# Designed miniproteins, single chains, continued (3): the designs that were tried, part 61

Each design is a single chain, and the fold is of that chain. pLDDT is the mean over its residues in the fold that is shown.

## One batch from the design tools (miniprotein)

Design m10107
Fold by ESMFold2-Fast:
Structure m10107 (fold): chain A 78 residues (1-78)
Amino acid sequence: LTDEEQEEALERVREGIRLGEELAKQGKLDKAIELYEQAYRTARYLAEQSKNPELKKRAEELAEEARENLEKVKEEKE
C-alpha cells in the first residue's frame, strides 16, 4: 500500500468509528459493535503494514480508540 492509500484507509476507519458512535447513541448496539470490530481489524492491519512511522502511530491510535469504544458498547449491552 502507498502512503496515500494508507491515508485513505485511515480516513475510512475514522468514519467507521464515528458511524459506530452515532449508532450506539441510537441504541443500535449490535451494529455499533460490528463497525468497531471492523475498524479495529483494519487499523491493526494498517499499523502492521505501514513503514511510515506517522501513519503507523495513527493506525495504532485508531485501533486503540476502536477497542475502547467496543468495550464500552459491550458493557452497555450487558
Scores: mean pLDDT 84

Design m10108
Fold by ESMFold2-Fast:
Structure m10108 (fold): chain A 81 residues (1-81)
Amino acid sequence: LEELLEELREAARRVAETGSEEDLAEFLKLLQQLSEHVSEEQLNAILRHGLGAAHASRAGDRARAERHLAELDRVLEEVRA
């Protein structure tokens, strides 16, 4: 679980930086693997913020992408606790 959370955190950071389809696809693949370890609420929050970070990054809104990444990191920390 710790390894998967770290990989997902790294994938989310890449999504926030690039907004690329490849980075988003990798993030979604890791999120699918995490789905059996988290609640529906946690899964939906991670998905929402991951997609939000991708959209903000593509739009050039660095501040919004960073806010989504911060919220995503908070949810992942709750999963680890």
Scores: mean pLDDT 83

Design m10109
Fold by ESMFold2-Fast:
Structure m10109 (fold): chain A 133 residues (1-133)
Amino acid sequence: DDNIREEVVSLLQKARQLLQADIQDLQNLTEQAKREGLDEVAKLIQQTLSLNQQTLNLIDQAINNVDDIEKTISLVEQAISLLDQSITLLKETLELAKKENASDDIIEGIEDDLITNQVTRAILEEALRLLKE
């Protein structure tokens, strides 16, 4: 169904745009954490950045293979799994940043990235729902 295909592609493209913006924010946040001497916080943000880059690659593959429903389902499920890891890691990063008295900019940056990852996950879950109908 062309309508379902268009809706799935639209959702995947939206998730892609949110992740691209989040990757840029995580890069900036890593450099800020390093400047403030928060080496372990910076390391956890870098790990989240790596996971989100892998998630972005899976979304790009899903868009390119959208006519292969079974493959697209597998790629989206893998992307959701990686986002679950990123969300867990960002929650741990936020707790560590608060414990180490990080600046409000770092704390707010991590909180914003956590929200973006949660929203991106919800968009991918909706795409997955449409693919499985």
Scores: mean pLDDT 92

Design m10110
Fold by ESMFold2-Fast:
Structure m10110 (fold): chain A 86 residues (1-86)
Amino acid sequence: MKLVLKLVDGKEVEVEVDPAWTAEELARKISEATGVPLEVILAGIRGAGLDPRTATAAEAVEASLRAQREYGRSALAPAAVEVRLV
């Protein structure tokens, strides 16, 4: 799947991920694409109630989209304040 990540500074970055990856693999891909430390992204995933070792990338993306609808920010904040599927 293709994601567009809107960063805290307003930049948009496109990343391509496999929805079957672990949330940890998704976090690594986002870290590489954005330069945000991996541990910051993993903390965001854990804060959303997901275990990055057992949750899928698809589950982490869905949690981020839900957080955006309810709180105006993704579960991957501060690395990505918005997540969009393309």
Scores: mean pLDDT 74

Design m10111
Fold by ESMFold2-Fast:
Structure m10111 (fold): chain A 59 residues (1-59)
Amino acid sequence: SAAEAAEAARKGAEAVRRAGEEAGASQDLIDQAVTRVLAGKDAAEAEAAGVREVIRLQS
């Protein structure tokens, strides 16, 4: 549902911001990662994007 997608995107974006801040990533990198999470078509896409972007920022 749209509500489930929005909730997953919000949680994913917050996790990405925290991971980026902990890793000392630039605000531009964090903003780009958040944008990719928010672009998810459904809850599963948003969740998968969130996990990928957190791993990318921590690598």
Scores: mean pLDDT 79

Design m10112
Fold by ESMFold2-Fast:
Structure m10112 (fold): chain A 94 residues (1-94)
Amino acid sequence: VPSPVERARARLAEAAARHPELEAALAQLDGMMDELLARGVDEDEVAAITLSALAELEELHARGVRGTVTWTITVADAADPSRVVTVTLTVEVR
C-alpha cells in the first residue's frame, strides 16, 4: 500500500498529466513536500497540506484565475510540537 506522501505525489503527477500548463506549479508543490519532510513535519500532515493546495490550485485554474498565488503554511513539528515550521510557496497559474 502506498504511503500518504507516495499517494500525494501520484496525485500531483496525475494533475500534471491532465493540466500541462500547471506543471511548473505542481513541481513547486512537490518541492514543498520535500522541504516539509526535511524539516520533520509528519508524513500524513505533509500529504494533507499538499492535497489541499492541489485542490485550491485546480479550483483557481478551473475558474480561469491566472497569475501568482502565494500560500503560507504553518505546521507543528512532529518531533517537537512546541516548534512550528513555516513554508511560503509562490506559484504561477497559467
Scores: mean pLDDT 79

Design m10113
Fold by ESMFold2-Fast:
Structure m10113 (fold): chain A 77 residues (1-77)
Amino acid sequence: MTPVELVKKAIEAVKAGNIDEAVKYLTEAARVFRENPKYKEAGDVLEGAAQELKKDPSKRDEIVKLLEIIREGLESD
């Protein structure tokens, strides 16, 4: 699964209310992104998003907006 696919699955899981699944996909995406120096910063942001979503699921709309920005950046790269 590509980094873009992992982010898309995380967005879908957040929108569906599957917080545990969203955290799983975000954590895996962060790991994959960190393996490439070009995407290290995006990986750090994804890890932060996973931790924030786990602590406060009410922030899901903010997290979705953040993930959509990251997805668009990756698709434009």
Scores: mean pLDDT 80

Design m10114
Fold by ESMFold2-Fast:
Structure m10114 (fold): chain A 91 residues (1-91)
Amino acid sequence: SELEKRRRELEEARRRVERELGGDPERLDRVDDLAAEVSQPAVEGARQGRPEEGLKEAYKRIEELLRKGEISEPEAEYLRASVELSRLLAQ
């Protein structure tokens, strides 16, 4: 199912982040907070019948964080996976 696929993608992306951050709980908490924050437009969009618009806004935020050097590429992949799963769960 798509839900199972998105859960696997999230788990794989999380493992990459954990390896990069050496299991640092403070940095992991920051990434989890960012995942919740950037997923909000996707969740809102899905609930309002505009999943595509919400997803685009979520991805724009992730791209901006990556451009500013506030997150790494593995962190960005985790955030994207979180957005996709959150969108599905909100439908």
Scores: mean pLDDT 84

Design m10115
Fold by ESMFold2-Fast:
Structure m10115 (fold): chain A 76 residues (1-76)
Amino acid sequence: SLAAALRARADALNAAIEKDKRLLELLEKYESEPLEKLFEVLRKELPPESHPLLDELEALVEEVARALEAQKRAAE
């Protein structure tokens, strides 16, 4: 199912994030920021090698938001 696929992707990304100490440090520092601001800061502060992980995280957030909007429309 879509929900199971999204959870599996989230679990894999969380494991990868836990191994990237610089990414964890920045997430902790900016955890109160809006998502758009958080991603802007992460892209500026992280080295290019970490950007693929950031791209996957941003794509997952967008896919979840899209799925939630579709459920909201279906409920009406």
Scores: mean pLDDT 75

Design m10116
Fold by ESMFold2-Fast:
Structure m10116 (fold): chain A 66 residues (1-66)
Amino acid sequence: KLLEILRELETRIRELRRRMAQNKVPYDKMREELKRVRIEGLEKALEASTDPEVKEALQALLDYVR
């Protein structure tokens, strides 16, 4: 279930990136917005997780992205 949440997040990020590119948003601004969206999605995945091992893996992923 968590993998599905993460895959859905990645799909949403790709779609958002496409929309921002279509509107010709500057690269730096687009990167910052995408990073915020990704962090928010990972935080939600962490909140949905109950397994300590899974939570630790998600924390490591969040730390990697920041």
Scores: mean pLDDT 75

Design m10117
Fold by ESMFold2-Fast:
Structure m10117 (fold): chain A 63 residues (1-63)
Amino acid sequence: SATDVAKIALKQASSDEQKLEIVKGLNEQNNAEAKAINEEILKNNKNADLKALIKAEMEKNAA
């Protein structure tokens, strides 16, 4: 599934830019599973700059 591919890509992502691109792809799916994965990334990430970018991306679906 697309979400399984995204989970594998996240494990291989070496940069914040790569992680943000995965978050954007998941966010565009606009479904409960993709949202849950993005929330988990946000919750477990300690990089303040990346967290801010993830929050901004997820807010696009909240409107």
Scores: mean pLDDT 74

Design m10118
Fold by ESMFold2-Fast:
Structure m10118 (fold): chain A 92 residues (1-92)
Amino acid sequence: MEAEIEALLKKAEEVAEKVAKEDTEILAKEKGITDETEKEALYAGFYEAYLYVARVVFLKLDIPGLTTESLAEEALEIGKKVTEEKLAEAKA
């Protein structure tokens, strides 16, 4: 049912939000990041990266050639791009 897919997508968003928030605080503390704009950009990067992974996992997407390593690499690339775009927007 469509409702089941919607519930899984919502669960993916909730998990991504929680983990992105936790990892943003951990990394900000480790690197001494105190600027709120930098923390917000970092959170956005983590959120999109984790949302991608959560959606692949919860929907059990059968992506040809996808491995744990390729999934991690794609997520990292998404996270970096989003963080860079948010930092660029803040400087404009």
Scores: mean pLDDT 77

Design m10119
Fold by ESMFold2-Fast:
Structure m10119 (fold): chain A 69 residues (1-69)
Amino acid sequence: LSEQIHELMTEAGEIIKEFKSLKPDEKSEKEVKELLEKMVAALGRADFETAREYIEKMRELVEKEKKKR
């Protein structure tokens, strides 16, 4: 259980680090923050499937931000 939480949190942290390196606009930053909050809430319920879905959505937002550059 703690191992899965650590793995997902590490993955989310890497995604956020990459996203912040792109210097995103306020709107994009707010969207990623909302997804991160939902992921953390899902982890608090031990809902790992839902947490992974939010990680995937965060990845999609990072890819969209990359395309702007």
Scores: mean pLDDT 79

Design m10120
Fold by ESMFold2-Fast:
Parts: sequence; structure tokens; C-alpha cells
Structure m10120 (fold): chain A 86 residues (1-86)
Amino acid sequence: SMTEEELLEEAERMRENKEPESEVIKLVREVAELGVQFAARSEDEQQQAFEERVAAPLEKLLAEGRIKEAVELLAEALREELARIE
């Protein structure tokens, strides 16, 4: 449950420190890539679901400059994965 809050806090901290949006985008992409790699170690259906529900919409939001929505989407996806691990 802390991963979502930590990610959002880090993104907000970067904005407060006047760091370029490119750094936030890079961080979000790296975390999403790790999520895809993690899902790939499960069943193929889980990997495809993550790519379709998270990775593809995330890239679209980032391409459109909708960084806040991209972070929120990633945070929700991480919450769901953490709930499965317990």
C-alpha cells in the first residue's frame, strides 16, 4: 500500500524542487517497465492484462503530457499487484 503513496510523494517532491517534467516521466516509465517485467513472471494473461490496462494507457497519457493522470494510473495498478502478494 505504501508504494502508491511513495511514488506520488516522490513525483510531487520533484515538482516542488522544480525538476524537469522529463525526470518524472522517466521515473514513471521505469516503474511501469518493472511492473511489466514482474507480471511476465506470472501467467501470460496477467502480463497481457497489465500491458493493456496499464502500460499502453500510461504511454498515451505521458505522450499527451497528462503526467498527473499517468502517475495515478500507475499507482492504482501497483495497489492491485500489492494486494495479490499480501
Scores: mean pLDDT 64

Design m10121
Fold by ESMFold2-Fast:
Structure m10121 (fold): chain A 91 residues (1-91)
Amino acid sequence: SMEAEELAKKGKEKLKKGLELSKIIMEGGGEASLEKLKEAEDNFQQSIDLYTKALAIEPSEEYKENLEKAQKARDEFLKQLELFKEGTAAL
């Protein structure tokens, strides 16, 4: 389905943006503006939503794997932010 392919493509772009922002935030020791933290989280969430919609239209192992990668990336990002907030993060 072209619709599923378009959603998956957008999901990939959002995941890439989320990962790029996450890297910048983590390299800064988790210190970032609230707006930048929200932007990273929003990009991960949008990626998850887009892949979920793509998978609902066309069940695909590739879409499922990409959804799992997006979920894992978001979870790792949030976990690392919590560690920095607690002052226990290893750089």
Scores: mean pLDDT 83

Design m10122
Fold by ESMFold2-Fast:
Structure m10122 (fold): chain A 97 residues (1-97)
Amino acid sequence: MEKEKEELKKEAEEIKKITYESLMTKLGIKKETIEKAEAGDQEAVDEIEKAAQPRYEELKPLIEKYREEAKKLYEEGNEEEQRKFLIEALRELAKLL
């Protein structure tokens, strides 16, 4: 249904906002840098990746846990539940940055 596509777009936008707030508040990245990276500026991408690297390493066990849970849902044939789980996992990871 078209409503499901709209809901996915809304969820992606919400995750993007949470990610931006976390990058700015927790990692001290400027909004202009995030906007440049989104536009494909490689220097801006490198700056964000460098700032996020220590946090990524800290979150790696949680990312792996989420990957395993998503795999279980896929193997059980619960594609809808896997999709919902991945969206919620991305939101949680964005908040933990």
Scores: mean pLDDT 76

Design m10123
Fold by ESMFold2-Fast:
Structure m10123 (fold): chain A 102 residues (1-102)
Amino acid sequence: MSEIQKEAIELLKKLIEKEKDPEVRENLEKLLEIVEKEKNEEVLEYILEGAKLLEKEKDPEVRAEMARKLVEKVSGNGKEPGVNQALEAVEEMKEIKEKYGK
C-alpha cells in the first residue's frame, strides 16, 4: 500500500467515525472501498484533496452533496481516465461549496 493511499484511508476512516449524517457516512464508506482498490497515485491524491474539503465543511447538506459527487465521479466505468474523473470531482465539490456559500 502506497503512502498516499494509507493517508487517504486513514482520513476517510476518521471522517466516517466522526460523521453524524447517515447519507454522508454511507458515501464515505463507498469511497473508502474505492480507495482500497485504487492503484493510481494521482487519483488517490485528488480523492485525498476531496476528503480534506469534506473535513473542513461544516454544513451537513453541502457535505452530503460533495460526498455524493466525489463517489459518483471516482466510481468510474472504465471509459474515462480515473485521474480526469477524480479531478472533475474535486472541481465540482468546490463549485458545490461556492453555490451554498453566502
Scores: mean pLDDT 77

Design m10124
Fold by ESMFold2-Fast:
Structure m10124 (fold): chain A 94 residues (1-94)
Amino acid sequence: MFTAEQLIEATRGNLEAIEELIEELKKIAESENPDEKKAVTLIAAAQILLVGAHVDIDLLSKLDPKAAEELEKELRKLEEELREAIKKVDEKLA
């Protein structure tokens, strides 16, 4: 069985990876020559990591509800930042 500590560590790692992907998407949106293929790949990777983070937080909620609530707030913030980054990339590629 995963411990609460292991799930917290795994979730934090996934949130950090999502944050890095968002920063790369922001760079693409600011680029004079945006790489559409790279953008699509980064968006797909971020979506996979978001699904994984939701699963880990759901499992954590059964072991440590307070830690799960704190990480869910961080995840929701990153989901909003990802949505805004995707919007900027779409506007740039139009």
Scores: mean pLDDT 86

Design m10125
Fold by ESMFold2-Fast:
Structure m10125 (fold): chain A 77 residues (1-77)
Amino acid sequence: SKQEGIYVASIGILLAGMQATTRLVERGGITPEQALAILDQIKATIDSLLARIKDESLKAKYEKKMQELVAQLKATI
């Protein structure tokens, strides 16, 4: 639906924020502690948006992408 399109777009922006956070900690622009705090806030927001998606396949796709980015950031710290 068009409503799910907005949730998907919002999740996409938040996932880009996770990638940006990983790049910032890799460059020493932020501390590992700051990166984890940002990650927790972004993850909580994505989880809230995922709960509103009715398409189980689409939900699983973005949930997996989020978990991969979480793992990448944690591996950088």
Scores: mean pLDDT 87

Design m10126
Fold by ESMFold2-Fast:
Structure m10126 (fold): chain A 86 residues (1-86)
Amino acid sequence: SEMIELLEELIELYERIKRNGEISEEERERLEELEKRLKELRENTDPEVLREILEKAREKLGGKPIHTIERQIEALRALKEVIEEL
């Protein structure tokens, strides 16, 4: 799945940023590109399917807010797991 591959790349990129404690310009540009591609895939997904995916991902996250890179990684992993289970 193209969406799974994009989520894996985003997870790896955020994990690298977390380890380094800083973001390079190249990493920022790559992040923006991957986020744009993910947005385009979401816009081309059936709204009911997208709603179900997002609800299940929120349940896996336990309703905690996404304020940190670590929490963002957890959110991306939850989305990936839900999509793989469909």
Scores: mean pLDDT 76

Design m10127
Fold by ESMFold2-Fast:
Structure m10127 (fold): chain A 93 residues (1-93)
Amino acid sequence: MKREQGIELFSEGLREALMFNLEKARELFKKALELYKEDPNADKRVVDMVEKYVARLATEEGGKALSLTLLGMLAGLDMDRMLQIQNQLEAAS
């Protein structure tokens, strides 16, 4: 169950990073990282990735660069899907 909690915290951290809430994103990634490190079956590559995200979010410029990189990955989706996701997020308000 620690793995499920780690995934949820990581997902929340990604949402906060995409919204440029860098401080909150960093805290969520730190909590997810702690849970992943406690799981002996955790993929080391995932742990390393989350550690890099926490390190990037230690500075405002690094955090903004990470958020833009994540947005760039989402921009790899077609424009119709991006608009659909944005409309769903607005409808959830």
Scores: mean pLDDT 72

Design m10128
Fold by ESMFold2-Fast:
Structure m10128 (fold): chain A 93 residues (1-93)
Amino acid sequence: LIANLSLEQVPKATKVTLTVTVTNSGSAQPVAVEAIGYSDGEVVVATSNAVTVNKGQTLTITVTLEMEKPVEKVTATVSAGGSEATVSVDAVD
C-alpha cells in the first residue's frame, strides 16, 4: 500500500514536469502515475509507465505535461495494486 505520497510544486508554464515521490509500505508491486494538468479551458492527461516499487522503497516518478496555456493546477493519481491515492498542487509564478 502507498504509505507516503508527495508532489513537487510546479511553475505556471505550458510544459511542466510533475515529480511524484511514492513510498510503498506493502509487498513489491507495480506503481503508475496519472497526471492531469488544468488551465483556462484546457485539461491534459498523461500516464507514466508502471515501475515496480519494493517494500519500504521510496521512488521518484516523473510525468511531463504539454499544454497550450500555462498550467494552473496539477493532480497526480498513483495506482498501486488495489490502492489509489491522489495529490494536487496549485501552479506558482
Scores: mean pLDDT 81

Design m10129
Fold by ESMFold2-Fast:
Structure m10129 (fold): chain A 67 residues (1-67)
Amino acid sequence: MTVTETTDLVSSASEDLVLDAARGLGEQRARDEGWASYQASLVRGAAGRAAAAEGQSMARVVTTREL
C-alpha cells in the first residue's frame, strides 16, 4: 500500500496539532501548517504541486491568499 509512511507522519503531526489547537492555538496553527506544507509542494517538483493543488486547494482558498 502507498502512503504508509506518509500516514504515520501525518498522524503524528495531526495528533500534535490537535493537542496544540486544544491548548489555544487551534486555527492559527492549522493555518500555518497548511500554508507551509502547500508552499513547499509548490516549490518541490511538478508531481508534488499537482497533488497539493488537488488535495489542498480547498484549504489554500480558506487559509492562504493568492497573488
Scores: mean pLDDT 50

Design m10130
Fold by ESMFold2-Fast:
Structure m10130 (fold): chain A 75 residues (1-75)
Amino acid sequence: SLEEKIRELARQAVDALIAGDWDRYRELVREILKLKGKVTDEELEKMDQAWERVRETLEKESGLDAFREEVAKAR
C-alpha cells in the first residue's frame, strides 16, 4: 500500500540521517513528499536548498550529533 511504502521510506530516511548520509536522507524525504502529492518540483528544490543550509548549521553547532543521539534512542 501507499502507507506501507511511505513508512518504509521514512524508516530508511531515519537510518540515513543516523548514518550521516545527508544526500540519501534528502532523496528519501523528497520521494515521500512526491508520493503524498502535496508539493511541486519547485517546492522540492527550495526544500533541498533549505536542507543543505540547515545541515551546515547543525554540523557547526554539534546539533547534528545531539539530533542523531535522540533519533537513535527513539528506535
Scores: mean pLDDT 66

Design m10131
Fold by ESMFold2-Fast:
Structure m10131 (fold): chain A 70 residues (1-70)
Amino acid sequence: SLEVQREAAELYLKGTELIQAAQQALAQAQKDGTLTPELKAQYDKQIAEGQALLQKAPELLRKAVEEKAK
């Protein structure tokens, strides 16, 4: 339970950090006129990866709760 909660929290933090870093980099590159299609694609992938991690966190917590109910 505590181990799964810690793992879920770490996934949530990593996912949030990936999304925020990518969003900040995109915003800065857009302001500076340095945004290329390649950089945009790279950061879009990073945001998608972060979103996937955020989705996995609640699923892990849900599974742990359901297994304890048996």
Scores: mean pLDDT 80

Design m10132
Fold by ESMFold2-Fast:
Structure m10132 (fold): chain A 94 residues (1-94)
Amino acid sequence: SEAERLVEEFLAIVNDESMPTEEKVAKVRELLERLGRLSEEEQIRVLTAVLTALGYPEEEAERAARELVEAARAGVTDPGMAPSNLEMLELLRR
C-alpha cells in the first residue's frame, strides 16, 4: 500500500548517514506531500509507525502523529516550509 511505501521511504531517508541534510529535507517534503493525500487515519498510522521504528514509545509516537496531523489540518504546518521539515527531521533522528 502507499502507506507502507511511505513508512519504508521515510526510514530510508532518515537512516541514510551519507545523505546531506538539505537533500533529506527535500525528500521528506516530497513524502509529506504524498502523506497529505492519504486519509487522516492513514497519516496517523504512517507517522506512528515511523516514530515507533525510530525508537519512540508507541503512546508517544501516536500522540506526536496526531498532533502533527491536527496542525496540518488547521493550516499551521505547510509541507513546503523548511523550518517545519527541519523540526520533523530532528524529531525523527536517532
Scores: mean pLDDT 71

Design m10133
Fold by ESMFold2-Fast:
Structure m10133 (fold): chain A 93 residues (1-93)
Amino acid sequence: MREKIEEEIKEILRKITLYILAVEYEKYPEDVQETLKRLGITLEEARKTYEELSEEDFKKLVERLAELLKKLGKEEGAENILESAEELLKSLK
């Protein structure tokens, strides 16, 4: 079961990262562009992810990631991710 949890975590992290980069691009375009370059990801891929995910979808992904981290015994990591996501969503308003 641990291997399947790790694979799901990777998929969720990728989607969360793309969503965040698309959001941050409006405020910090140069910093986001450099991060995208380092990760080998296109701005178009990040924007597509943002368009496909609502704020509710993003929230559900973060909650799912926290649940998976708890299953791996990473309770503190789960708590930190939930708090960070709440701050990010608050900054979008």
Scores: mean pLDDT 76

Design m10134
Fold by ESMFold2-Fast:
Structure m10134 (fold): chain A 77 residues (1-77)
Amino acid sequence: SSEEVARMVVEMLASGADPAALARFFVEQGLDPSLLPEVRELALALAPPELHPAIEEFFRQFERAIAEAGEVSVVYN
């Protein structure tokens, strides 16, 4: 779910995860790019203001990673 993904992103970034590495991880796990706007809104709503720059960096890196992977939305098992 978008809320579960948003919570994981917030928790991992709060723990010092690299936004670029985390973004590649979620792309490799097959996170549907169509969920990105909802996940971003939920993550920003859940996170304290101090974490917002890291969340914004994560989504910037995620969009970059999916653009490099191509325009096919694929779920990987």
Scores: mean pLDDT 78

Design m10135
Fold by ESMFold2-Fast:
Structure m10135 (fold): chain A 86 residues (1-86)
Amino acid sequence: SVSELERRLGEALFNQDLEAFRELLPELDEKLLTMVLNFLSTGVLPLDYALEVLELLEEYIREHPERFSEEVKERLRKLREQLLAQ
């Protein structure tokens, strides 16, 4: 279910499991991507791990641009600026 996918995604991020996160990339829709961006913006994750997650998202979006709105892509760009300013 969508709830189960959200749980798995949250666990991958919380456990800093980059491999598990990568495996979940094909399951990302705009709602789940927004949840990931919101979580990364909290600063709870180490900066280096957050930047690696962000890089994977940027690569995935470049490969699948039609799957995501321009609004969420802009939010991702702004998050990169925020993380690099730390």
Scores: mean pLDDT 83

Design m10136
Fold by ESMFold2-Fast:
Structure m10136 (fold): chain A 85 residues (1-85)
Amino acid sequence: MSLELQNELQNFIFEFLKEYQPEWSEVHLHYNSEQIAKDIVSEWENGKSAQEAVESQRVFLRSLVGEKTDELEQKIIEILKKYEE
């Protein structure tokens, strides 16, 4: 479950970042999306709510996607919540 969730988050974040950072290398996009996904999953597994886990990355996400941060956060929360059952 945890690994499947992490992979889904990583893939979603990668595609989102690719749209807003088109000049970034694939390696840079993979590295950032993997680290964000791992950190969010770690916070969530440590007992934080989906919202709290995502909020831990908020400042960093805003630096990457700007005005789309709220949309990105909401979709990540939705992904986390479907794994709570």
Scores: mean pLDDT 80

Design m10137
Fold by ESMFold2-Fast:
Structure m10137 (fold): chain A 79 residues (1-79)
Amino acid sequence: SLLEELERLLEELLAKTDDPVRQKLLETMYESAKRAIEQGNMAMYELLREAMLKLADGEPEIAVLEEMTAALRAERLAG
C-alpha cells in the first residue's frame, strides 16, 4: 500500500532527525501527503515525498519550503 510505504518512510526519517522543528515539518508534510493519496493527487504526494527526503538529507528547511512553494505555484498555473 502506498499509504503504508509513506508511514514507514516517516518512521525512518524521524528516527534519523534530531531537530524538533525538522521533526514537526516532517509530520506536517506526512499529514498533507496522506491527504494527497486519499484524494488521488499523486503530483502533490510526489512533491511532499521529495521534500521529506530532502529534509532528512540535511537540506535547509527554508530551501525545501521555497522549492515546495515554487512547485505548488507551477502546478496551479498548469492546472
Scores: mean pLDDT 81

Design m10138
Fold by ESMFold2-Fast:
Parts: structure tokens; C-alpha cells; sequence
Structure m10138 (fold): chain A 68 residues (1-68)
């Protein structure tokens, strides 16, 4: 759906930005919470928002693991 595409694009952009700026774990949590709140405020379904946050967490963790 369009909502899934928008949420995925936002998550991908955010993860790339956090990685490029070598964000701390605290900054990562703040950014993910901000994304979660933004999507909920825009009326995105809770299930999609939770899936998007989990996707961003997994992608960030995978990228960090691969850098070692």
C-alpha cells in the first residue's frame, strides 16, 4: 500500500541518516520514538507503525554488525 511505501521510505532514510552520523544508542532511540510518534499522529495503523520501527531497528543492528 502507499502507507507501507511511505513508512518504509521514512525508515530507510532515517536509518541511513543515523548510520552516516554515527548516532549514539540514545540518539537512535530518540529518533525511532520521534518516527513512531510522527507516523501515529499522521494516522498510520498501529500495526504498520510497530512493523516500521522494528524494521528500522533490525536494519540498523544488521548494518552495525556488518561493519565489524
Amino acid sequence: SLEEEIARALADWLVDDLLANNASDEEVEQALEAMRQYLLDQGFPEELVEATVEYARRRLAEARAAAE
Scores: mean pLDDT 85

Design m10139
Fold by ESMFold2-Fast:
Structure m10139 (fold): chain A 66 residues (1-66)
Amino acid sequence: MKKAIVYIEANDEEAQEVTLKLIEIAKKYDELEAYLKGLSEKTAERIEGAVKGITGNEKVKVHVVE
């Protein structure tokens, strides 16, 4: 099983760009764990839902880092 772990520092205004990058990774890997710094929990939850919905990959987890 191929797993990607990524760390991204961004703000809520960059949420669309972050979403697109995570979609590309989720399409190539069986599992994705993303750790996002600078984004709100609400934005991270929305990004996780979008990545899962667009790619069909249910093994995507998005975490906010303090």
Scores: mean pLDDT 86

Design m10140
Fold by ESMFold2-Fast:
Parts: sequence; structure tokens; C-alpha cells
Structure m10140 (fold): chain A 76 residues (1-76)
Amino acid sequence: EKIVKQLIKLLKSEDREVVRNALRALSEIAKVKPQLLEQNQEELIKAIETAVRNHSDDEEIRNELEKLRLAYVESK
């Protein structure tokens, strides 16, 4: 459970590679245990908005964010 909160904090990083890796990990969690993301939904959404603002020019981050959104929506 604490791993999800740690990954959410990593989304606020200035390091693009850290953000990309955190998004990939969150997407895998969404596929296996979506309930863990649902428990932290509000904080996750805010962190995603921060990542988009800090890395608006990064297409890979945008692609990973879209994958995460789709995984989260499908888990409902």
C-alpha cells in the first residue's frame, strides 16, 4: 500500500525518467490491484496534474498518463 503513495510522490519529481518509471509502475498496479489506486485517487489525480504541468513537452509522459487513465477507468 505505501508503495503507491511513494510512486505518487515520485510523479512530482523534476526528473523525467523518474516520472516515466513511476507512471509505468502505477499502470501495472492498476492492472493487477486497481483498488490500491482507488484508495489514493484524489492524491493521484493531483500528482498527475503536477506531472503534466512540469513535463508538458514530454510525449512519453503523456503516453504513459493516457495508459494509466485507461487502466484506471477500465477497473471501475
Scores: mean pLDDT 77

